# Designed miniproteins, single chains, continued (4): the designs that were tried, part 45

Each design is a single chain, and the fold is of that chain. pLDDT is the mean over its residues in the fold that is shown.

## One batch from the design tools (miniprotein)

Design m13640
Fold by ESMFold2-Fast:
Structure m13640 (fold): chain A 64 residues (1-64)
Amino acid sequence: GAEEAAAARAGAEAAKAAEQVLKDLGVPSVEGSLGATDDTAVVVRATPDGVEVRVVPASELPLP
């Protein structure tokens, strides 16, 4: 629903910010979680080559 769309947008913005940090530090990858619904969560993975946003089961996160 709307929460899922908002979480995905927030994930994309965080991924862009992470990409800038990766350029400065040369860090190979960064992963984070942004927002969750009843049983899903949005996970963002950023690397110097690009970014990926995924929706995963909330049980995959350390934070339920």
Scores: mean pLDDT 61

Design m13641
Fold by ESMFold2-Fast:
Structure m13641 (fold): chain A 67 residues (1-67)
Amino acid sequence: SPEELAKKLGEKYGLSEEIVKRLAETNIIDVDELMRELGLTREEAVQLAQEIAKELIKAGYNPGISG
C-alpha cells in the first residue's frame, strides 16, 4: 500500500512520521519540508526527493516533487 511504502522510505531516509503521512496522502515530495526537517540545503533536498521519487516509480507510483 502507499502507506506501507511511505513508512519504509521514512525508515530508510530518516523521515519523520509527519513527512511519511503527507507523502502517503498526497504522493508529493515537498523539498522545503525535507530542508526544514533534515537540515538539508535545497540542492541536497532536491537530490533526496529525486531518490525517493525513483523508489516510488519503481513500485508503480507517479510522485510529484514540490518546493
Scores: mean pLDDT 82

Design m13642
Fold by ESMFold2-Fast:
Structure m13642 (fold): chain A 67 residues (1-67)
Amino acid sequence: KEKEIEELVKKVLENRGSSESSKIMKEAKEKDPELAKEVAKRLYEEGIKEAIELLKKKGKELEDIPV
């Protein structure tokens, strides 16, 4: 299960800004709504982790936090 979640997260991130990312999530939700929910959680957690790292590195001088 964890491996499938990580693979879907990676695939969605690789296809950000394209219709493929939406298609991937739609297909995942239709196949396994629990899995799609976990993928969405993981994407959110990665966004938070990146935002925290940016805050530490740049002392919050930049207000654009990717979430």
Scores: mean pLDDT 67

Design m13643
Fold by ESMFold2-Fast:
Structure m13643 (fold): chain A 65 residues (1-65)
Amino acid sequence: DDLVRRGREVLRRLEEIARKKGDEKRLKRAEEMLRIMEEEWRRGNLDMVALILRVAEEELRKEES
């Protein structure tokens, strides 16, 4: 699914940024968001996958600004 692929890319980018900064709290948050997104995708709950993607994209935009 395109939404899940995009979400994985965005969340892995957030994990990479958090690791580079040594931000354990943000790293764990990104890992948790990825886990929840994958669980919701397996359930077929695409609305929740889309919501998590939007939140992750907003956080990435702030980190890369």
Scores: mean pLDDT 83

Design m13644
Fold by ESMFold2-Fast:
Structure m13644 (fold): chain A 103 residues (1-103)
Amino acid sequence: REEGARLGREGLRLGEEGLRLGLEGVRLGAEAKSKEGIIKGIAGAIAGAGGQFMGERAYRMATEDPSASDEVALRLGQEGLEAGRAGLELGREGVELGKKGLA
């Protein structure tokens, strides 16, 4: 249960950061007229949002639902963490592409 809660919380955190960077990548890509920066920013935002939703669900299952399977909460936490990490990476790439277009 503790592990599912930990992974869910981390997935939520990374997902939030991925969404933030993805949106920043879209903004910078639009200013730079970088289609690639915009596309990567959108992908980062979508993956980040996924990490947030899966991570939050895993955390609630682990901490608030006594009928929830600990195995299901652990799996969702792992999936949320993976989605959050993907969102962070894609969001960072979108920001870098936007910055290069502005330079």
Scores: mean pLDDT 83

Design m13645
Fold by ESMFold2-Fast:
Structure m13645 (fold): chain A 73 residues (1-73)
Amino acid sequence: SLEERLRKLIEENRRAKRELEEEIRRLRKYLEENPDLPEEEKTKIELKIGVLEIAKGALELVIERLEEKLKAL
């Protein structure tokens, strides 16, 4: 059923979003626990966090669109 496929896809995207949130949390905690890291390494981690935040935002939009489609059924 289309409804079942949409629900499965929503759950898969929600899981992907949670994995990104966990990675962002780990990286932020690592920066907090290692204040004496070289500036270049801090910048690389901050850039990675930025990329992951963008990816998370994209997944949020995908989830919203899929939920809208499910409600329209």
Scores: mean pLDDT 90

Design m13646
Fold by ESMFold2-Fast:
Structure m13646 (fold): chain A 90 residues (1-90)
Amino acid sequence: ELEELIKKAEEAVKNNDYKKAAEYAKEIVRLLLERGEMTAEEAAVALAFLDVAPELEEMYKKRKLDEKEREELNAQLRALAAAARAAAAA
């Protein structure tokens, strides 16, 4: 269910688990695309971004991601979750 995936994605972001957050976010994007709530172009851009998230998690563990980059990633994942929540409510 979309709501359950949104909660899991938000929890993963809260725990700085970008790999799990990306996995849940990919599932959210797929569901939004299936529901017609997201265009194929928007989905392609989102999925391309999410494909690099595991690499960003490894960089964060090595403290190569600075605080600003981490917050930007978190903001993008939260924005996706918020859009999915709005679509689920509509």
Scores: mean pLDDT 68

Design m13647
Fold by ESMFold2-Fast:
Parts: C-alpha cells; sequence; structure tokens
Structure m13647 (fold): chain A 72 residues (1-72)
C-alpha cells in the first residue's frame, strides 16, 4: 500500500515534468495529464485506491514538478 502511493506520486511527477518540458502546457493542463496518468497506472496495476486518493497523490506529484519548473 505505501509503495503503491509512492509509485503513483512518481508517475504523476515524471509525467508532469515531461509535459512541462516537451509541451510547455499551463499548470492546470499539466495537473490533468498527471491525474490521468496516475489513474491509468492504478487501473493497469489493479490498485484498490479511491479516486480521491489517486487525485490527491497525483496533484502532489504534479505540484512538485510545477514548483521545480517555475524555479528554473
Amino acid sequence: MKEDLEKLYEVAYEEAKRALKEKKLPSNEVIEIAVKAAREYAKENGLDLSEETIEFVAKLGAGEAITEYNKE
């Protein structure tokens, strides 16, 4: 369970970081992409997590990537 949450955070962070670097998208679109990627990962790996938990963790990961990007 803890490892699953850490993996969702990583997936969201890396996807957000990729979207920021490659497509120069606004923060709201980057968050949507990260949440979608986290949902797909959870579904593909059979993670029994609530939608609220997936969205919360994904927003944290994406938020970290956005914050780091804005400091550059």
Scores: mean pLDDT 79

Design m13648
Fold by ESMFold2-Fast:
Structure m13648 (fold): chain A 70 residues (1-70)
Amino acid sequence: SPVEEMKKKAHELFLEFLEVYEKASEEQQKKLIELWKEFEKEIEEYIKAKDVEGAEKLLKEFRERVEEIA
């Protein structure tokens, strides 16, 4: 199911995020947590809407923004 695949990718991204977060400075961790809160809210809406393209774009943008902080 496309919805199940999106949920799986979001979970995998969360595990990647935790790895970066654990190695980050206190200042970076604060920025990363705010970024994650925004992502979590937005990805849930794409999953509810079954918007695969929107979800994939958001996952990519999140990875890029995490790299900018770390």
Scores: mean pLDDT 84

Design m13649
Fold by ESMFold2-Fast:
Structure m13649 (fold): chain A 89 residues (1-89)
Amino acid sequence: MLAEKIKEAMLAGVEEAEFEEEEDGVKFRAKLTRTGPRASDEEIDELAARLADFLRGFVEGARAGAVPPGTTHVELEVGGYHIELVIEL
């Protein structure tokens, strides 16, 4: 699961990481770049849970035809990281 990979990278304090994953025809690509001090383990866990909920919404929306097909770009500054997320339906 993409959110778990992002969580593991943030907990490990990596400077940069890229992940690609596909779930139910939805393609995800995430690029992480460290921009500041690492957040606490608890904060990273909470952020990963929220990200998992967000990503699940895209998968569920794709199944229901509620999310329009195409490419969605999301950029986040969170937990000491710049996260660039690309979602393809």
Scores: mean pLDDT 80

Design m13650
Fold by ESMFold2-Fast:
Structure m13650 (fold): chain A 59 residues (1-59)
Amino acid sequence: SAVEERFKIAKETKEKLESLGFEEEAKKLSDQILKIPDAEEARKLAEEAVKKAEEKKKE
């Protein structure tokens, strides 16, 4: 379950960042999320990265 949850977080975050034009960051972040054993910590990292990407895209 935790493995499936982390995979889902990684996939959704990668797709979101790719849609914003950050393909390289999307791949790197996806890899980082998969290295984090705690799903909650992985989600926090993903949410923070997406927020930063959205702010950068708005500029």
Scores: mean pLDDT 78

Design m13651
Fold by ESMFold2-Fast:
Structure m13651 (fold): chain A 70 residues (1-70)
Amino acid sequence: SSEKEAVKPALEHALTLVKNGRTEEAIRVLKGVLPSAPEELKGPIEQAIEALENGDTEKAIEYLEKALSL
């Protein structure tokens, strides 16, 4: 549980960056936090990174919101 709480601020920051069109910065934040994320969050974070790299902002937001709800 403490591992999720340590990662959530970075995910919230990435979500804000995505919503403000700062896609490259969001990708860097997510890639930076991914190695220390708990296993249950790694999947959604990786999916968010892939969506952002493919220009799919809508899907990236959905994956980040899913990660934040876990």
Scores: mean pLDDT 83

Design m13652
Fold by ESMFold2-Fast:
Structure m13652 (fold): chain A 60 residues (1-60)
Amino acid sequence: SAAAEAAARAAAPSGPEAASALAGMIQKGDGHSLEEAARLGAELGGGSVEAARAGAITFA
């Protein structure tokens, strides 16, 4: 979770790729479902949920 929070702060301005990386880290670290991780990543990174989900799968 600390790594996911750091990624959120550093990556939030960078858009969907950063959101995807955050989603992957949260999914692995905190037991969130892929859907929850993708939604959170999209919200924090400012991208689409579909882009965040695809990236989370790739990062995983």
Scores: mean pLDDT 59

Design m13653
Fold by ESMFold2-Fast:
Structure m13653 (fold): chain A 64 residues (1-64)
Amino acid sequence: ASEKAIKNIEKLKEEAEKTLSPEEAEQVTERLEKIKKLIEEYGYEGALEKLSEEDRAILEALKE
């Protein structure tokens, strides 16, 4: 779960840089990096508890 989520986050960061403006890509990357850091510190379940409802939905979508 955690490993797949982290891999998907890295992929989304690369895609955002190619698709979005530099300013928008930076904001998306910062948000994704925050989620990744919480997974690394607290695990997948711990990260879910510490995230907002919106960020939690993003993380759950990345679990696949």
Scores: mean pLDDT 75

Design m13654
Fold by ESMFold2-Fast:
Formats: structure tokens, C-alpha cells, sequence
Structure m13654 (fold): chain A 79 residues (1-79)
């Protein structure tokens, strides 16, 4: 299981790099990341690693999307 998670994580990161190199807009990268994480069933920890990676690479629109998702989760926990 852990090896499968690692491979999925690595595949997503490679796709992000390829999209950036192709000049894909951050909004497309955001959609890909969110959709792939849901489809692959990544753990919350793995999802955070992907988002941290994008953050470090300066994909600012993904950063903004992450903030919105986090706010939604926090509000759901608050009721």
C-alpha cells in the first residue's frame, strides 16, 4: 500500500512539472491536482505533500485554492 501511495504521489508531481514546462496556466494545474488526488484516493498526508510541493514551486493560484479548501474543512468542523 505505501509503495502504491508513493508511486501515485510521484506521478502527480511529474505531471505538475510537465504542465508547468508546457506553460499550462495555474488554474489548469489546480484542476488536475485536485481531480487526481480525489481519483487516486490519496491520504490527507500525501495530499498535503503535493500541495506543499506546488507552494514551494510558486504555483500561487493553487495556494489560493488550497486556502479555500482548508477554510471549508475548518468551517465544516465548526458546523
Amino acid sequence: MKAEEEKKLEEILKRIEEMEERGAPPSEIEKLVLEEMKRLGLSEESQKKVLDYLFDRGVKEVEEAVKRVVERILKEKEE
Scores: mean pLDDT 68

Design m13655
Fold by ESMFold2-Fast:
Structure m13655 (fold): chain A 107 residues (1-107)
Amino acid sequence: SAAADALIAEAEAVIAELRALRAASTNPEARELLDAAIAALREAIALVRAGDVDAALATLEGAILVLEFFRERFRAAGDAEGAALAEQALERLRALTARVRALKAAL
């Protein structure tokens, strides 16, 4: 569908943005967290392509919980860079997850 194609294109743009954030970071734990977020986005794209919007939504919601957990851990450790990178990934995944929910409601 045109809506699914637009969502996939948006998810691919988010992957490119997260890759740029990863490349600019020297924080190893933040880089690993961004790699995990990128992997979850790739899985969500594959699931949307397969027509499994429910599994795509669950994958993104799971990634959001992991990002929230590590954002708080970075904050507790005084790692301002790690916390900022986790927050930037979280904002993008939350926005995309809302779009997946909208796609699900239209099916």
Scores: mean pLDDT 90

Design m13656
Fold by ESMFold2-Fast:
Structure m13656 (fold): chain A 55 residues (1-55)
Amino acid sequence: SSLERQAAALYTAAAILEAGAEINEELGLPQEVVDAEREAAEELRKEAEELEKKA
């Protein structure tokens, strides 16, 4: 379904943000930037889960 495809895309985007946050943390970027990226990834995962419930 289209909802399953949208959920998959959001999970992929969340994974990319999480990977970026890990790299940025290792590079010594400000913790606020790293935390914001992880929070954004978590929000995308929550949105994906809600779409899966509707599929």
Scores: mean pLDDT 87

Design m13657
Fold by ESMFold2-Fast:
Structure m13657 (fold): chain A 79 residues (1-79)
Amino acid sequence: MDFSDVLEARLERRGDEVVLTLYFKSKEAAQKAAELLSQLPTVREVRIEEDPEKGAYVVTAVFPRDQAPAFAEALAQAQ
């Protein structure tokens, strides 16, 4: 499961936006997470990037400040 493979989760509030950043050890898990996040009706942007310094894959999702999904807070707190 994509979220069970999360190495690190961060949630940041930036003005009118909430940014969820997830780190994965596998490209497949990161792609699955990005696909799931891109299907949310409130998402503004979803990006997938490779972090060669950590040997990890990074998924970034941007939401309006008042429309971030509840699971985003849960993932950030599970660290």
Scores: mean pLDDT 73

Design m13658
Fold by ESMFold2-Fast:
Structure m13658 (fold): chain A 115 residues (1-115)
Amino acid sequence: AVSLTESGGGTFKEGSSLTLSSKVSGVDFSKATVSWYRKRPGEPEKFVASITPDGSTHYAPEVKGRFTISVDTAAKTSYLHMNNLQVSDTAVYYDVVVTEKGLFYGSGTTVTVVP
């Protein structure tokens, strides 16, 4: 079975940094695209960042230069390092893993950014 467990959320000041992590089981990371998405109340889910098996990364324009995605294949963990936090970064963040078996979602971790 595939499971994703996100952690690292909380309440943070504008301009600070944090790292979210997602522990993933049941996935072959050599064949998986790992992505982070976020959702604000009343809005659709939005793409944040992705990393493909070859190490190529992609970022949404609003986070490019501030956020960095990485994976530790031995630890089976994905990381989203978030720099220069903005109040607009307040959302539920969740890991999305795409494999040949399908698309799998974590339950999410809440990030609240205050002035």
Scores: mean pLDDT 86

Design m13659
Fold by ESMFold2-Fast:
Structure m13659 (fold): chain A 62 residues (1-62)
Amino acid sequence: MTPEQIAAAIKRFTGVELTPEQVEELLKKGLTPEQIINAAHILKKKGKEPTVDNIIEEAKKL
């Protein structure tokens, strides 16, 4: 699965827009596509900005 496909899935499922470059960085940090999508969704619900650092922090709780 490409970073572009994961970014498109995040937008479709959560409405959060991440660049493919941000997605690739998250994958290199050891996150799965499912963890990235779930973390972005949780951040949106909490009203927190979906930055790379915030996604990593939320994904560690999953």
Scores: mean pLDDT 81

Design m13660
Fold by ESMFold2-Fast:
Structure m13660 (fold): chain A 71 residues (1-71)
Amino acid sequence: MKKEEAEKLVKEAQKYLDKGDYEKAIELSKKALELDPNNVKAYSILGEALKKLGKDKEADEYFQKGQDLVS
């Protein structure tokens, strides 16, 4: 199932984010969003990783997309 595959990718993205591998966290969270574009956690991980890399404007856009899904 797409949602189950996305959840697996989100778990891996979180591991890379926790390790400080922000580029890999971005790759995996983007892949998760390709499978499940409504995955709030994938937007959160992507935004956090982008912010850590100094891409604040792009990070804010993904945080906003994730926030819109829970409102």
Scores: mean pLDDT 83

Design m13661
Fold by ESMFold2-Fast:
Structure m13661 (fold): chain A 56 residues (1-56)
Amino acid sequence: MEEIREAAEKLLSDDLEERLKAAEFLIKNREEAEAYLKEEKDEEVKARAQAVLDSA
């Protein structure tokens, strides 16, 4: 879960490569990422991570 949270936070990074790696990590770990998002309280982080999962 900690690695999932870190990946979701990296979606807010100004570095395109970091954002792409974070998105790939969340997609690869979709089940854990969806479980994490149910408990994420930061609406911006949650929305960006959800958009990544919905796009894959």
Scores: mean pLDDT 79

Design m13662
Fold by ESMFold2-Fast:
Structure m13662 (fold): chain A 66 residues (1-66)
Amino acid sequence: ATIRISGELTAEQLTGLALRGMGFPGATAKIVGENTILVSGDLSDEQVAELLAAAASIPGATAEAL
């Protein structure tokens, strides 16, 4: 599974989301550009929902499961 998170994110928010994604076993997080992060790996539906909810809690952020 791959999740793209983008928007008006600060460097601190991007780093926090990357660390959260990397906290899942077998997941990898990559910051792409200034305001985009990709989280990929063998993510469960529950882990995907958690990352989408975390992104949704940030004003101006959008998240998409690929």
Scores: mean pLDDT 78

Design m13663
Fold by ESMFold2-Fast:
Structure m13663 (fold): chain A 104 residues (1-104)
Amino acid sequence: TITQSPTSITAKEGETVTINRTASEDVGNNVNWYKQKPGLPPILLIKNASTLAPGVDSRISASGSGTNYSLTITNLKKEDTATYYQQDTSSSPPTFGNGTTLTV
């Protein structure tokens, strides 16, 4: 099973937040992270566990290996208010996590 935690975060501007993903199986870095704001399409943030997608803010980073992966956002801004989803691309079809809602 795949678990994304926490399910919700409330933080202040300038803070740092970390969203964690854990699973029972190793996914071999086949982990993407997405951001979705209300009324807007999802945006790819991170591909292959740690690679920033083009145009993504350098305040966003990701790391992990094996069964444990994390997304970190530093120096939070109001624009970071969104739901964040992890995606495992090793599965067919790709599997999404339960999502984490961030409010800044």
Scores: mean pLDDT 79

Design m13664
Fold by ESMFold2-Fast:
Structure m13664 (fold): chain A 70 residues (1-70)
Amino acid sequence: MKELEEAERLLKAGKYEEAAKLAEETAEKNKDNPILVAGALHGLALAYKKQGKHELAEELYKKAKELLEK
């Protein structure tokens, strides 16, 4: 997924907020691929947790879980 590739590049550049926003937008547009999107959201949530942004990370974890369960 091209948007997720860009989000990963933003993560490597330390632009974590931009990366998470792009991943959330990608999840909204690509609900047809829940497993792939959930994996990317989970990865970004880990990056946010590592920064101490626990609330934002928890939101991404919840989104990923909902995609896999529904």
Scores: mean pLDDT 71

Design m13665
Fold by ESMFold2-Fast:
Structure m13665 (fold): chain A 64 residues (1-64)
Amino acid sequence: STPLLAVVLLARSLGFSEEVIEQIKNAKSVEEAVEILTKAARERGDEYGINAAEQMKKQIPVIE
């Protein structure tokens, strides 16, 4: 059960703020955490971050 931690670590590696990291850590599900990450990446125009979040979302059925 490390899917949420994986999203947190990805967000940290992409240089997101502690505010965004805390929102991800407080997410009710892995899907919500990925949506928070995707939204934050879109807001900063980070196409790499958006793609990484989308790849993470595709891995949820394999992890869960």
Scores: mean pLDDT 77

Design m13667
Fold by ESMFold2-Fast:
Formats: structure tokens, C-alpha cells, sequence
Structure m13667 (fold): chain A 60 residues (1-60)
């Protein structure tokens, strides 16, 4: 749960800081991917991934 929350928050912050979709994707790969790999619960990982993807898609 805490890992999923951390991943979602980090992903949303990265997407918000990005000036375009390419930057958002780079930041998500570097900052969020390792956090998603630490999530043991598949449902939590899926939900976090979905929220992050939505934030990235709406970046800039």
C-alpha cells in the first residue's frame, strides 16, 4: 500500500514537472519504474500503473 502510494505520488509529480510527454515518459521510467517493481500486490501495482499512465497522458 505505501509502495503503491509512493509510486503514484512520484509518478504524478514527475508528470506535473514535465514540460511535454517525452519528458514525462523519461521521468516516469527513471523515478517510478523501480517503485512499481517493489509493489508485491498485483492489484496495487496495476492501479498505480494506471494512475501514472493517466497523469503522463495528461502532462502538458
Amino acid sequence: SKKAEEAKKTGEEAAAKAKNGDEARELLEKEVRPLLEKIKDADEATEASGAIAEAANNAV
Scores: mean pLDDT 72

Design m13668
Fold by ESMFold2-Fast:
Structure m13668 (fold): chain A 70 residues (1-70)
Amino acid sequence: MKLSVEEAVEEIKKIGEKLIKKMKEKNAPQEDIEILEDLTKKAVEEAKKLSPEEAEELLDEIREWAKEVL
């Protein structure tokens, strides 16, 4: 409830950057890195269009997905 859309966008960017860094450390294929970069960009663009509540829901989904990879 205290999370703004701007804060949600920043957290999504941070999660994406951490995942991309880990993929690079694992020598993941360039195509997989590009897919993750595109997904991160899309998530950020979508979050900017949402209400604070909807942006928080999107961030929560991304956090759950990230737990499986981290």
Scores: mean pLDDT 79

Design m13669
Fold by ESMFold2-Fast:
Structure m13669 (fold): chain A 80 residues (1-80)
Amino acid sequence: SLQEELEELEKRLQELAAKLAEVIDKVDEETLKKLREILARLYREMKEALERGDLETMLRTAVEATKELIKVIEEALKKV
């Protein structure tokens, strides 16, 4: 289910975020820009789905954004 997928992705994101925090001084501006853009899009799409009462779209949006955040952080960690 989407909820089970989101729960697994959230655990992975928390693990990667902790690793990123350890090397935050080595993170380039381009990586930070990508993270900001993903979060801004997530906020916009969640707000629109919430205004429509579309809970399924909110869950799908959260799953996709979390996958993108994971990918960006994994790529950043490879540069260290």
Scores: mean pLDDT 85

Design m13670
Fold by ESMFold2-Fast:
Structure m13670 (fold): chain A 68 residues (1-68)
Amino acid sequence: SVEEIVELLEEIKKKSSPELAEFLEGAKRLVEEGRYDEALALLETIRPNLSPENAELAERAIELLKEM
């Protein structure tokens, strides 16, 4: 669901640098606008820059976006 994806993005954002948090806010906005393919592309782009725990949360969000 959109709510679950947004919750995951907020969790990652809280545990990220300010620079990464800006990209996560962008991904959240894209999800809220129904722009799922663009949100997916953004998350795939930033995923290598995340901590292992945040990368796991991002992978879950990516899986949910692929089901939209």
Scores: mean pLDDT 84

Design m13671
Fold by ESMFold2-Fast:
Structure m13671 (fold): chain A 97 residues (1-97)
Amino acid sequence: TKEAEEEYKKGLELFKQKKYKEAIEYYQKALELDPEFAEAWYNLGVALFELAEFEKAKEYFEKALELFEKRGDKKGAEEARKNIERIEAVLRGLAGE
C-alpha cells in the first residue's frame, strides 16, 4: 500500500542517519501494512546486520528472497542471496571450533 511505502521511506531516511533501531521500527510498520513488501523485509535484514543481530538478519533476508523470487525480481533475489551467504560465513566463523 501507499501507507506501507511511506513508513518504509521513513525507515530508509533513519537508516541513512545510522539510526538502525529506529529504522527497524518503521520497516516493521511497513510490514504490518504490507507483509509482502519484499524491500522492507530486505532492509530490515540490512539494519539487523548492522546491529550484529545475524540470525534474525538471515531470517529476514530469507523472507525477502522468497518474495523477490515470487514476483520475478532477479536483482532483489541475488542481493538477498548474497547477504544470506555473507551472514552464513559470519555465523560459521562465530560457531567454529
Scores: mean pLDDT 88

Design m13672
Fold by ESMFold2-Fast:
Structure m13672 (fold): chain A 73 residues (1-73)
Amino acid sequence: MKEKAKELIEKARELLRNGDYEKAVQYFEEALKLDPDNPEIYSLLALAYTMLKDYEKANEYQQKAVELINKKK
C-alpha cells in the first residue's frame, strides 16, 4: 500500500531539513516510483533541486506537479 511511499517521503523531508539535498532527491524519486500520481512528491523534488541550485530541474518538476493537479480536475 501507500505506507512505503509515505515512509520514503518522511525520510526525504528529514534529509531536506538536515541539508542533505542529494539524498533527499534519491528518496523522493523512490517514493515517486511507488506513487507516480502524487503531485506533492514533484513539488518536493522541485524544492530539493532549488536548494541544489539546479533551477532547470526545479522548474521541470514544478511544471509536472501543476500538470498532475490540472489532470485531476
Scores: mean pLDDT 81

Design m13673
Fold by ESMFold2-Fast:
Parts: structure tokens; C-alpha cells; sequence
Structure m13673 (fold): chain A 97 residues (1-97)
């Protein structure tokens, strides 16, 4: 179960590095169906949505990552960037505090 989720996460990471953000989203969503509490999958899905310009979805998935791990610096940075892209500078500053 987790080994299959890890394989999908690895494929998502490869797609993300290649700039194939839509493929990355698909693999991360499949990974999360098998391991719903995987923090890295939530963070990387949020990053993929951020790269696609889907800022509201990036915020949604970054928040879910922070519900699982409030100390996750990568998730906070995704929140800050997505909020800035939406013109929500106060929320962006708060995400980094």
C-alpha cells in the first residue's frame, strides 16, 4: 500500500522536475488515494497547482499539509506565494510568521 503510494509520489516528483505539472498533479492525487495523510504528497500537489497558476487549489492543499504538519516550511512558502499571486499580501506575510 505505502510502497505503491511512494512509487506514485516518485513519478509525480519526476513530472514536477520536468515541468509537466498536470502529470505531477495526477500522480500526487493517485498517491493520496493510497496514503491520504502523506504530508509530502500534499505539499508537492500544492506546488504543482501553484506552478499551473491554480492559486486557490495551491492554498487548499498547502493548508491541508499544515493541518497534518503545522511546522512544514515548504507548505508555508506555497501559501505565501499563492496569496501574493492573488494580491493577498497580509495573508502571505502571516503564512511565513
Amino acid sequence: EKEKAESLLKKGNAALRAGDFETAVKYYEEALKLDPENVDAHVNLAIAYLKLGEYEKAIEWARKALELNPQNTAARRVLAEAYRKLGKDEEAEKALA
Scores: mean pLDDT 87

Design m13674
Fold by ESMFold2-Fast:
Structure m13674 (fold): chain A 65 residues (1-65)
Amino acid sequence: TERGELGAQGAELVGQGKTEEAAELFKQNGIQNAEEGVNLLVKGAKEKNIDLVEKGIELLNDGYT
């Protein structure tokens, strides 16, 4: 699965409040720091903090193998 496709699937799960499922999806696809990345995305979205959202996306993208 390409990084963009995986990211879109994870974002949909996060949007549905399924953060554990999103983290597991990324982790099973070889994304390092999947839980940290998902947690930063959720925190950033909840707090409306763009910097945290960007950090979460960066971790998920950098962890892709």
Scores: mean pLDDT 70

Design m13675
Fold by ESMFold2-Fast:
Parts: C-alpha cells; sequence; structure tokens
Structure m13675 (fold): chain A 67 residues (1-67)
C-alpha cells in the first residue's frame, strides 16, 4: 500500500495536473485508512477534471471504504 502511494506521489510530482493520479492516490490513501487525506486528494482531482470517469470511480470507491 505505501509503495503504491509513493508511486502515485511521484506521478503527481512529474505531472501536477494529472487528475487520474490524484484520484488513484485518493483511493490508495482511503484503503490505507488515511481517509481525510483521501478526501483532500479526491477534491483536487475533481477540481482538475470534473468530467473524468476515473475521478467519479475514485469517489465511489472512497465512499464504499468510509468508516
Amino acid sequence: MEERIKELEERIKADPNDARAYAELAVALAEAGRYEEALEYLQKAQALDPTSPAVAEAGRRIAALSP
């Protein structure tokens, strides 16, 4: 899990406008129990590309993982 988070953080560092990378990072953070950070990154992904199917899917997955 942490390795996946690091990979996604490096993708964002390389391309800070990659809405899909932000959405995937949000899901990975939620799966790791870091729910507040997951919501922050999901909001960033939505701001970058509100029409992205990947962002919508991330939102659904995070909602399913909500405590």
Scores: mean pLDDT 80

Design m13676
Fold by ESMFold2-Fast:
Structure m13676 (fold): chain A 64 residues (1-64)
Amino acid sequence: RDSELRQAQQTSLDDLEKEAKKAIKNGDKKKAAELLKEMAKTYESLGDFEKAKEYKEQAEKLEK
């Protein structure tokens, strides 16, 4: 079964989101972009390409 894998990845996403928000508030755009890219990769692995695209675009905007 792959349901346990999806559950573990969802928990990791929650942690990454908290760290990304903290980095954005602290003005650490490079760290925030890196965390958002990790979230995008995780969503791609889950098959959620729409969310993966959203997070990837947010990361690119922070780097520009």
Scores: mean pLDDT 76

